Designed miniproteins, single chains, continued (2). Designs and how they scored, part 34

Each design is a single chain, and the fold is of that chain. pLDDT is the mean over its residues in the fold that is shown.

## One batch from the design tools (miniprotein)

Design m5165
Fold by ESMFold2-Fast:
Structure m5165 (fold): chain A 78 residues (1-78)
Amino acid sequence: GKVKLIITNLSEDKAKGIAEFAESLGGKAKIIKGKVNKLIIEGLSIEVALSIGRYAASLGGDVTVYEDGEVIAEFKGK
């Protein structure tokens, strides 16, 4: 199915770095700036999306992974 990552609670610089990396792997990334930055990544395989999600959480991000609109994984920043 279609996989989507939503990542919050990252600094702008970290969100941008992850966005550029995801796009280098064939994904599409969008950063919504606000009181909390929101990074949306689409178009990756489940395995790649889960790997990026775990990495983002290791940097303090809060991550939700969706497949076809359903939540399949959550990783919370430390």
Scores: mean pLDDT 86

Design m5166
Fold by ESMFold2-Fast:
Structure m5166 (fold): chain A 69 residues (1-69)
Amino acid sequence: IEEEAERFERLLAGIEGVSEELARRAAEAYKEIAEREGIRKAVQTAVAMALIAMAEGGEALRRMVEEIE
């Protein structure tokens, strides 16, 4: 999960409007979900986070991450 979280963080940081801080926070949320609810739920949430970031930008991703935190 650590390597997957790092790859996810880099992917998000590459999206226009996503800061390095927000990408890191999203990767931490992914790790927390994987630990508490399992890898399947974490992957589903990661896909949703990436889609929201690409479609609606960093503000929408930030709100989603805050709901998870």
Scores: mean pLDDT 80

Design m5167
Fold by ESMFold2-Fast:
Structure m5167 (fold): chain A 55 residues (1-55)
Amino acid sequence: VVEVEVKAGEWVTNPLDVPAIAKFVTEVGVVVEKKVKPGDTILAMVPGTVIFIPL
């Protein structure tokens, strides 16, 4: 599991060399859960943390 802190407007790349589940967690809890491939990016619309869980 890898956690990446993000600011609003930041793109976060999956740092894992394997497919992962990306969970975007904000002050209101988990707002996005997405399956990502190596090198895929997620745009953070609000500040929070993206958690990458390897599959």
Scores: mean pLDDT 78

Design m5168
Fold by ESMFold2-Fast:
Structure m5168 (fold): chain A 109 residues (1-109)
Amino acid sequence: KPTKKELLDEIEENFGELKKIALEASKKMSPEEQAEFNRKLSRAESELVRLQQLVEDPNATKEEIKEAGERLIKAAEDVFNLVKPYMSKEQQKKAEEKLEKIKKAVDQL
């Protein structure tokens, strides 16, 4: 059974890869759309930091960790959905695969 730390490392890696794909797609967006993208990405990064803190906190409950993971998933989905129209079909599939890996890792927390 994976440790919480191993699951967190998998979440961090897949989030980083999703972020790279999203940043490339965002280059095709208007300045106004890029501003919204940056706000949504900043929110997703904040939710990742919250999850990291809870996983490292020995007093954190399983429920708190699960809620933080679910907030991260929603924030990551919001980023993906915003940039999806600017992605190639290949970029969309890769991003969806990274998002699915994040979801599976969160479900195991």
Scores: mean pLDDT 90

Design m5169
Fold by ESMFold2-Fast:
Structure m5169 (fold): chain A 108 residues (1-108)
Amino acid sequence: SDEEQLLEMIDALEKKDYGKFTSLIKTPLAQKVADILAKTLYEIERIKRDSTLSLEEVQKRLDAIIQKTIEELKKLNVPDSVIERVREYLEGKRKEVLEEIEKKRKAG
């Protein structure tokens, strides 16, 4: 099913198995989901690398990107189970980014 294929794509992404993630892009829906996720991850990396941003501004921008990603997936009629897995994944990325930025700013 589309749901099972999309969940497998998110599992591959969580494991950082980008080769498997790409190999699972076999439908127009999977391609659109992959494009949205790739853009989201690119924007998260840009925020992470921007040393001019306060931690408050980083949090605000990450929250906005996650919300926008979820709204775009809802517009594609992606199953709620897949949307929830994407939310959990991106919230985990948000936590990792904030911890890494805080660690770098405390390390002289």
Scores: mean pLDDT 87

Design m5170
Fold by ESMFold2-Fast:
Structure m5170 (fold): chain A 74 residues (1-74)
Amino acid sequence: MVEEAEEQIERELKEAEETYGLSERERRLLEEIAKLLLDQIRAGESVAPQERLDEYRRLAAELEALLEERRRAE
């Protein structure tokens, strides 16, 4: 159920924020990824179409860049 999925994602994001001290930018990117996942569930899609997979890859690359920046800043 979408509502339960939203609650689970919210809990995981909160736990990650508390555990890792996520920045506002990192939190926003994770929220965008979660939104795409929820949109897929709402659409009733068992597999992501290519367009949605490309969006996931784009957001993942953006998050990876921020994490790399954070590691370099130390």
Scores: mean pLDDT 68

Design m5171
Fold by ESMFold2-Fast:
Structure m5171 (fold): chain A 62 residues (1-62)
Amino acid sequence: EKEKIIEEMEKLARKLVEEGRYDKVIVTDYDIPEVKGIERDQRELAKAKGLPIEEIKVEFKA
């Protein structure tokens, strides 16, 4: 289940980058280090581009 959540998180983050939506950050309530790493990387990317951060909260079915 943990690996499934990480995979879905990476997929959504990648899709937003592909669509040029760097200001949108996928966030979750899961206390998974890999997921928190993806959240951090998204925030740093938005910050590097000088964009305001819009958080999109998601829940994955595990």
Scores: mean pLDDT 78

Design m5172
Fold by ESMFold2-Fast:
Structure m5172 (fold): chain A 84 residues (1-84)
Amino acid sequence: SVEEARALLARGRELHAAGDLDGALALYEEALATFQRELGVEHPEVAEALRALGEVYRAQGDLEKADALFSLADSILDIRLGPE
């Protein structure tokens, strides 16, 4: 459910803050998959999960993957605001 995905995102942030990057990644990926399935790929909560994943990849040193995830999240928010 969306409520469970929000709880996973919150738990992932706790693990990220504690330095458990692998644990945070797993929870963020599960939350992202649920948000995409339940809310659609262009929802603000999908953008939030993508940014969280980007922060983990940046912390792991995968800057190219982090930048791609941040760009995708920004694109979703731009669509919501009207890209024209």
Scores: mean pLDDT 82

Design m5173
Fold by ESMFold2-Fast:
Structure m5173 (fold): chain A 75 residues (1-75)
Amino acid sequence: MKTPEEKEKLEKEVLEALTRIVLGVAKVALENGEDPEAVLAETEAQLARLREKGVAQEVVDEALAELRAAAEAYR
């Protein structure tokens, strides 16, 4: 059985990994010529959901900043 600390650490690592995956998928969509406005809106909604699930505010804010910078590059 996993300890409470080990379980909490794994949950945090999984949520952070999901945040990075969501950002990576958005970047690939932008590279493939998808509408930057649509990609930004959908990804912001997904990041907000991850934040509600317990992703640290700093991780979400960093991902949003990186996403917005990527979207601007494709405008």
Scores: mean pLDDT 79

Design m5174
Fold by ESMFold2-Fast:
Structure m5174 (fold): chain A 90 residues (1-90)
Amino acid sequence: GRAAEIWARAQRELAVPPFTEERYKELEKYKDAAEAITREISRIFREHPFDLTREQLAERVLENLVSRGVVDEETARKILEILGIPLKPK
């Protein structure tokens, strides 16, 4: 499905570990937000073709999507956690 294709792209671009069936089911619950997040990841890589840390990437995704009202911060943080992208508490 579309969520699986988006996950496969994120896995390639972010070198995240293999996805388990349980993690797939978790991502499916948030599939629209997950799609927005992975599209934003791809957009950031196109606009900023320098090596970003996973933390810097996560902060940019949160800032851009939450500021635009596309995804709420709690949902975005949960999806980034599912994708295995670490966020530092502030």
Scores: mean pLDDT 64

Design m5175
Fold by ESMFold2-Fast:
Structure m5175 (fold): chain A 85 residues (1-85)
Amino acid sequence: ARAEVERLAQEGLAHVEEAVRRLEEGDYEGALRSLQRAEEAFLEAGRVAKAAGDEESLRAVQEAAARAQELLKPYEEEVKKALES
């Protein structure tokens, strides 16, 4: 469970990093697809952590989500443009 949650959280972060790269390139559609994949990974990580009742796994998901928010903060306007397209 913990290893699975960590893997899913890392997949979520990797998708956020890909979204940031795409936003920098002006690929708004690609960025939105990467953000959707990140959301799916984080939701699955949270589901697995909750099912296991593992507080450390829940914290790992929270930390990964917080890092994702930090990574996206400088690109907040670009994300808005992508959503309005």
Scores: mean pLDDT 80

Design m5176
Fold by ESMFold2-Fast:
Structure m5176 (fold): chain A 95 residues (1-95)
Amino acid sequence: MASPEEAEEVGNKLVELARKYGIKLTTESLAKVVEEDERLSPDVKQKILELLKEAGETNDIYKVFEAGQILAIALGKEKAMELIEQARETMESKV
C-alpha cells in the first residue's frame, strides 16, 4: 500500500522517536497501539510485535526501522503515522 519511499519515511519517523524517548519505551508504547489496532491482519500484527520486542531487548535501531516500514506497507503512510503519533502521546504522558 505504501511506496518504498513512504515506508522509508515512516521507518525514519519511528527511529526519530526511538532516539528521543529511547528504544525500549518507544517499542513498548507502539506495541500497545499495534496490539489494539483491529485493522492489521493477525500475521502482520505478530510480525511487527516480534520486531518491536526484539528491538527493545537488543537495542537494535534497525529493527525499529523495519517495524515502521512494515506498518506503512500494511496500513499506508497516513494510518501508520497516526499509530506512531498515538505511541508518542502515550510516551509524553509518562514524562
Scores: mean pLDDT 82

Design m5177
Fold by ESMFold2-Fast:
Structure m5177 (fold): chain A 94 residues (1-94)
Amino acid sequence: GEELARSTLRLLARHLGIEVDPDDSVEELVDRIVQHMRRQGEDELAERVREIYKKLLELIKKGSDDSEIHDKLSELARVVSEFLARLRERRAQR
């Protein structure tokens, strides 16, 4: 549940080059990712991350199994991949 979400979000944050604190909560990790996306001008993707996080929290609160949590984390990973693809395209246009 929560530990799977925390571990995955930490990996995604590191993949984005975001500095993370070992004591960061799931919410703090998501906030770091959202703020990073907003700083790069990707407000739409930042809002998608927020909406997926709300659903992820509902699953954790319900005590959902790791497969349902994994599905929401996979949705987050897709948004991160889209963000990185957009950054690559912007660098190619410079």
Scores: mean pLDDT 80

Design m5178
Fold by ESMFold2-Fast:
Structure m5178 (fold): chain A 74 residues (1-74)
Amino acid sequence: MTLKQVIDEAGLGTGLRAASAVLQGMLDGNLDKGIEEARQALEEGARKGLVPREKVEPYLDAIVAAVQAQLAAD
């Protein structure tokens, strides 16, 4: 599961909100807050029927992994 796939499947708005929250959290050194805000965005999408609720945690994991890989590249 990739960040691109999450954005494509969850919808651009929901996916970008979640990805932006994780990225901001990592840049600030406050990943816990970033993850929590991303989870909120994905849960909002699930509540609206845009994202299956079963996909919330896999999507969150994919976003976190992608952002961590980007930050860890030097």
Scores: mean pLDDT 77

Design m5179
Fold by ESMFold2-Fast:
Structure m5179 (fold): chain A 74 residues (1-74)
Amino acid sequence: GNIGLLVIEPAEKKIKEGEEKGADKKLVEELRKTLEELIKAFNDNSVPVEERLKLVKEVEELSKELEKNIEEKK
């Protein structure tokens, strides 16, 4: 699948939304760092598929946590 469209773009949009809405800066930073690790892993053919899938799950979990943080600030 297109990881850019399905994972990377949604995560980047969530980071931007969190920054704009004043979400927890540590959560924004953790998602940003994990996303950078994911992008590097997909550009490195020596990284096992299991490690790449683990990073995808971590990005997804952090994105959900950041979404909850944004909603709780109402």
Scores: mean pLDDT 81

Design m5180
Fold by ESMFold2-Fast:
Structure m5180 (fold): chain A 92 residues (1-92)
Amino acid sequence: MLSEEQLATPITPEAAALAAGIFRGLLLAWGYSEEEARALEAAFREVAATAKTVGEAREALAKVEGVDEELAEMAAASLVFANGIVELDKEI
């Protein structure tokens, strides 16, 4: 799903904050409990604060206990989507 170009996308604080909210919403839609979604969102925020690119965040998340590769990919996709929204808002 994610291209090498998307994985090389830099993480901004604005995109990271928006992506955390999107990721939590997707987890709840996917049937995760509120407790599970909060725990995964917290792990995502820590990773996004230290990672420089979407690809680095995906790799770091995949190493977190309870995170499978599909969940890490979903978190990375949330970062790409959030970056697109932040850039669109700056163009308007």
Scores: mean pLDDT 78

Design m5181
Fold by ESMFold2-Fast:
Structure m5181 (fold): chain A 72 residues (1-72)
Amino acid sequence: MKKQIENDILESMARMFVATTKIAPPEKVLEALPTSTLSPEFKQIAEDLASGKITEDEAVKRLTAILKKKAA
């Protein structure tokens, strides 16, 4: 019920992650960051974004959903 504010915050966080992959290739970003706690889905989203299989908006949406699940 009180997740609309959380959703906005999570979308902002996801957008920042996607913005980072835009200024550096996702492969480079993933190699620089340990993926210990980062879901394998984050890695796949970054790769799909780099290959153009998904849009930036789709990537933000998927990342937001994953972050929301982890926050719960």
Scores: mean pLDDT 64

Design m5182
Fold by ESMFold2-Fast:
Structure m5182 (fold): chain A 66 residues (1-66)
Amino acid sequence: DLRDYIRRNAARAGYTFTDGAIDLMVQQSQGDRDRLNAIVQAVRDYVGPDNRTITVADVRAVLAAQ
């Protein structure tokens, strides 16, 4: 399950996503784990080091820039 994969990796790396953000990233990955990892990394780079909760709006901003 790619949603559980993201939740486990987020917990290990010390960042937090809303459920909506996870759902959107998984949908846009089209079931491809490498694409999902690329989206997650781009969203983290966009948000920066603030350790804030990453939202659907953050994911949409990154996807619109690609």
Scores: mean pLDDT 78

Design m5183
Fold by ESMFold2-Fast:
Structure m5183 (fold): chain A 79 residues (1-79)
Amino acid sequence: IETALELLQEALIREAYKKDPKGILETVENFIKTYKFPEEVAEYLKEKAKEIAELVEKGDIEGAIEKAKEVAPEALKIL
């Protein structure tokens, strides 16, 4: 699961660079379905995906990338 969270973080950074807010939300949903994260982690990831997508929509790509880098370490604390 630690490896899955690291892979998700890398994917979110990549999607932020693509400037695709829908892609960010879909990426998180697909990872949750594939890796079967615990409910608390899944809820956290959905909330972070929404924050990252919102930053991308505003054109704040640097902020979106910074938020994406928080995903794996913060999710691991919940786990």
Scores: mean pLDDT 80

Design m5184
Fold by ESMFold2-Fast:
Structure m5184 (fold): chain A 63 residues (1-63)
Amino acid sequence: SAAAKARVQQRIADLDEVIKFLEEQLKRLEEQNAPQSVIDKIRAQIETNQQMRAQLEAQLAAL
């Protein structure tokens, strides 16, 4: 349905904003030579959000 597609598209857009924010944070942390543990935590968050985005893209393709 068009409504279901619109909801999934909005969730993808929201995740894109979160991923962008985390990538900008990662860049700043790397420029500041933050501890590796902090960098790894942000990278893990980016990966988790990218996996969620991929699942939503698959759902959108099935609609």
Scores: mean pLDDT 89

Design m5185
Fold by ESMFold2-Fast:
Structure m5185 (fold): chain A 78 residues (1-78)
Amino acid sequence: SLDEEAFKVGMEAEKLYAQLLKEPSLELKEEFGRLALESAELAKKSPEFQERVPQETIEALRELGEEALEEVRREREE
């Protein structure tokens, strides 16, 4: 279901974020950013997910994903 998919993608993003904190890399940061945004989008489409996860948390994940992708873009342009 959509809520199960949102949780699955969110968990993958969380694992990547933990890995990124231990071993920073552009590839990992890009993958994290993509999954974080995907998770946030799926969460917005799932009323059941929104009942259990605060809107502030979903928005924070989206912002963190956007920031990660923006950093990757800047670093690759240099």
Scores: mean pLDDT 79

Design m5186
Fold by ESMFold2-Fast:
Structure m5186 (fold): chain A 79 residues (1-79)
Amino acid sequence: DEEIRKLEEEALRAIEEKDKEKAKKYIEQGLRLAQELGSEEAVEAYEQALKAIEEDDFDKAKSAVLLGSAVLRGVVSRL
């Protein structure tokens, strides 16, 4: 899914730049998509990513974004 990949790329870029505002923006968009698709696993991953950004844990935020995006791609592939 182009939308999921774009959100992942933008979120990871913002995390690498340590731009908390931009990272939260794209992670929140991923969270909304996860909620719309009904994926509890992806929702939890993006919520953990937001918490990690607030805690300045950029390594954890990156891992959570990668997990959330992977789960969402799996959901879309089964639809």
Scores: mean pLDDT 85

Design m5187
Fold by ESMFold2-Fast:
Structure m5187 (fold): chain A 88 residues (1-88)
Amino acid sequence: MKIAIVVSTEKDYEIAKKKAELLREEGHEVEVLLMPKSASVEEILKKLEEAAKKGVDLIVADDVPNMLEALEEFKKKHPDVEVRSGEA
């Protein structure tokens, strides 16, 4: 499946990259996105929409300011995409 992992810190980004390598070895396509904690709802939503255009099946997102709000808006537009928050 196609997976997008969204994280807000460089530390979580390094962890997510290692998880992505393991998932790719299992046959998944994985993209890791770093969103700064200062990112607006619009900026986060734009990145999520770009992942959806690439055919993402699962989004795993870190807890960042405005992330939950962006995820709620995204889920309304893309109910076929599975979203998990706080697990990145």
Scores: mean pLDDT 77

Design m5188
Fold by ESMFold2-Fast:
Structure m5188 (fold): chain A 91 residues (1-91)
Amino acid sequence: EELKKLIDEIKNKLKELGEQYVKESRAMRERGLTLEERQEWFDKELEDLKKIDPAAYADFLLSRGENKEEVEKIVKKDKEITDLLQKLAEA
């Protein structure tokens, strides 16, 4: 029960952040930013999120275009987040 509530909370946070991230990355792409410039921006956002909200950084990784190997590598240390990401990817 407690674990299920935690997963639901993480899932809701990931969904909200993912939608916001998609909007921002799309706007940057339309502004004519290169892939390298977008990557640098994403890296800064991920570093800040990882310190503030570990669940939120997992959503940024998903929103970046599902590099499965990198996502699995980073989130493998957090089993709950890994399971949540897999379910979201399968949905």
Scores: mean pLDDT 56

Design m5189
Fold by ESMFold2-Fast:
Structure m5189 (fold): chain A 128 residues (1-128)
Amino acid sequence: SLEDDIRAVKEASAAIALYLMLEAILQGKEDLAFKVVNAVSEFGEKMVKIIKDYHEGKISKEEARQKLIETARELARRLVELGVDPETVIKAFEIGLKVVRRLSKDPEIVEMLEEAFRAGIEEAERLG
C-alpha cells in the first residue's frame, strides 16, 4: 500500500539520520550532526513525494525510478560535501537498504528503492 511504502521510506531515512548523527557526535562534530539530520530529512521528503507521485499516476515507473536514483546520489554528494567520511555514507545507505527490505511489502517499490540506495552507495564509493 502507499502507506506501507511511505512508512518504509520514512523509517529508512530516520535510520540513516540517526546513524550519521551518532557518528558525528562520537567524533565531537556537533554542528555536523545537525546538518546531516537536515540533509537526510530533505532527502526523505523528496523520496516520499516521488513515491506519492508514482502511486497517483503523475509520473511513470521509469521516471520514478530515475528520480529516486538521482535523489539518492544527490544525498551521497551532499553528505560528503558536508564533511561526512565516504565510508560512513556507504554504511548509512546500507542501513537504509536493510530497513527498506524489512518494511516495504511491494516488490516493485522494493526494487526501485534498492536500486536507488545502491546508486547512493556507488556515488559515495566514487567520491572516496
Scores: mean pLDDT 90

Design m5190
Fold by ESMFold2-Fast:
Structure m5190 (fold): chain A 89 residues (1-89)
Amino acid sequence: KLEEVIREKLKERGVLTEETLKEILEFAKELMEKYGIKEEEIIKAIKGDERAYARLASRAGGIDPALVLELLRADPAERERLAEELAAR
């Protein structure tokens, strides 16, 4: 379910590769494990539900979870920039 949603989003943006899919899935799993975020909320946020995004960022409690969510949604260029910002923290 989560993998399917991420795969469809990456396909829509023309950047579906084994490496990109794995990287985004690892970020999503970290959000679930580290911040206790439910899979359904991540799926809604990826699909562009701004309310789900706001709830998820608020529940995770911080800027870092919000940046990871932006990374999951981002264009390839924005994803690279956000990954650099996240790595610097």
Scores: mean pLDDT 63

Design m5191
Fold by ESMFold2-Fast:
Structure m5191 (fold): chain A 56 residues (1-56)
Amino acid sequence: DLEGARRAGEYGRRLVAAGASEEEAEKAQNDTVRAWATQGAEAGARAAERSLRELL
């Protein structure tokens, strides 16, 4: 899913900028992609948006 991957990538970059390790960012990206695949695009988008808002 191209949109899910794009948002997961943004989330990962924001986490690294906030001081998270690459490993932590990768796990968070995988969780976002999993939510997108399992619960649909809407759930994945909410998870990514919530995480980005918490970091911004």
Scores: mean pLDDT 68

Design m5192
Fold by ESMFold2-Fast:
Structure m5192 (fold): chain A 94 residues (1-94)
Amino acid sequence: SKEEELKRKNIISNLEDLRQRAKDLVEQYKDLPDIVAEFQKLIDEIDTLIKEVKAGKLSLEEAYERIGEIFKRLADLVKKAQEELKKNNLLPKP
């Protein structure tokens, strides 16, 4: 249906946005090699998911579930990176 086509386009758009955010975070946290490695793994997973959604190999429900998991992992990694920078006194002071 047209509604399913729109939902699929929205899913792809959301994944491309998350991919770009992860790339920006790789540059931002480049001095934390373990964190960078985890963001790179996440980017690879997002790239695979985009291909699967575009190929129609994944249900919309499954795609939404995996987006939620990716979003949570991205947020958890950002929090971990911020805690490491704060611990090492590398964060800009307010």
Scores: mean pLDDT 84

Design m5193
Fold by ESMFold2-Fast:
Structure m5193 (fold): chain A 77 residues (1-77)
Amino acid sequence: PEELLRRARLLRALIDIVYESKKPLTVDEVIERLRERGVPVTKEELDAFAKELGFDSAEALIEHLEKIYNPELLKQK
């Protein structure tokens, strides 16, 4: 139950960060913004979370979220 709540909180924070971003995000920038939102994670934990969702890495997960929630960021890359 605790792990499910943590994952739900993490996913929601990731979506909000991507949706509100005005520039393409690096993994380090995402981790920093997650910390600011009270959802601190390491790069290793974020990679593990991405793999649990079927992505190759944290970077792949972030890119997927950018395509759905903020596709204009991909045009800036």
Scores: mean pLDDT 81

Design m5194
Fold by ESMFold2-Fast:
Structure m5194 (fold): chain A 79 residues (1-79)
Amino acid sequence: MKKAIEELKKAETDEEVTKATFKAMAEAVELAAKGDFDKAIEGLDEAIEAVKESKASEETKERLTAQLRGLKASIEAAK
């Protein structure tokens, strides 16, 4: 998870930010599948902040942030 967040912070294009975000989402799903819900939620919160601070366009940031928040809500509901 932390490596995906670090790649997201270093991403300079919309494509790189999008790829790093999907990697972070995949890692969160894997953590939730293993029962590590708290780590999955924490990682998604870090990914949301990293997307907001990234060099991506505002449209890309809004779309990716919405997807991350949706996944976070689903994981929180699953417990």
Scores: mean pLDDT 83

Design m5195
Fold by ESMFold2-Fast:
Structure m5195 (fold): chain A 69 residues (1-69)
Amino acid sequence: MELDPEKVEEAFKQLPVTVAFPALPLLLEAMEKPPKVIQDAADALGEEVLRLGTPEQQRAAFEALLARL
């Protein structure tokens, strides 16, 4: 799935961290080359990226972000 990196970056910056961060695992899976802001956030969290919320929370966060695109 190809997402527009600029729109994803804008939506990620506009969302609260409680929504934006749980979306990270699915964003990294959906995008071959994530925007620097998303990659930097994932790199800073490291292995903790995989522990951000339940699968249901990650999906809801991802859908909330996509709704802003």
Scores: mean pLDDT 75

Design m5196
Fold by ESMFold2-Fast:
Structure m5196 (fold): chain A 65 residues (1-65)
Amino acid sequence: SSLELRLLVLEIVKGSLELVKERLEKKIAADPDNAAAKALLEQNKAAIEDVKREIEELRREIEKQ
């Protein structure tokens, strides 16, 4: 179904954001004074939480069908 394809796309987006998170965490560990990397990590974590909520809502819609 189109909803299942949308779910697959959101899972891929979440995976990509999690890879970016790991890279930013490694950069901050190497340079704790990197304010730009810290700001990007905060934004990235917020984006991951938003995508997780969209996935949860979409999973609930699929289960109702």
Scores: mean pLDDT 88

Design m5197
Fold by ESMFold2-Fast:
Structure m5197 (fold): chain A 70 residues (1-70)
Amino acid sequence: PSEEEFEADVLSALGEIYLYLAKQALERGDFEGAERDIEKVREIAEQLRSLGFTEEADRLLKDAEEVKKA
């Protein structure tokens, strides 16, 4: 696999971690913490897009919007 592919895998994993943290923050009523974690997911998605992994970026952004609505 390419260096970009490895970086994309790491970024995708980090995005999933921040999504999990955002969900946990919402469950505790920490809306400010959840919004910060969701912003990290958006930053990671933009990094994935810049590397050419647009489908992975779009999935993270969609998941972030779903978490925000919950």
Scores: mean pLDDT 84

Design m5198
Fold by ESMFold2-Fast:
Structure m5198 (fold): chain A 61 residues (1-61)
Amino acid sequence: ASAEERERYLEYLRRLGEALKARDFATVEQLLAEIRADESLSPGLQHALVTLARREMELAA
């Protein structure tokens, strides 16, 4: 992955982690919509972020 793609991936991880820690599932869902629409992110990285967030939400419930 490019340095820019890696930076975007890490920023999404940070934002998702903060929202999940706060149990702010509305913000998590909004972030997932942003991730799915982010054409600068590879499909593999989009899938990884979505899968991680869904798994964490399930474990938190």
Scores: mean pLDDT 80

Design m5199
Fold by ESMFold2-Fast:
Structure m5199 (fold): chain A 97 residues (1-97)
Amino acid sequence: MLPTDEDVAFLVRAIGNVAEKRGDYEGAADLYEKAAELSTGVKRAQDYLNAAEAYLKAGNYDKAIELAEKSRQYGKDNPELVEKAKKLIEEARKKKA
């Protein structure tokens, strides 16, 4: 089959994981955000949450809050994702202050 957007999202997400393991949190966050744009539903919400966590580790608190809010929006039917996003927003706001 021809590669789908979800197939490309899988590869971009995998490269993001490698970047994160190497301590490139800003690069990992950008890749996870791009994977989210190529995915849908719960996978999109998970990708935005991973991007938000990576931005938080990179010290980019504004981006972390923005993408965690997007994770909540797309993951609203998944209580675990909503709770993780909420906690991340609270942590980013505390560190920004």
Scores: mean pLDDT 86

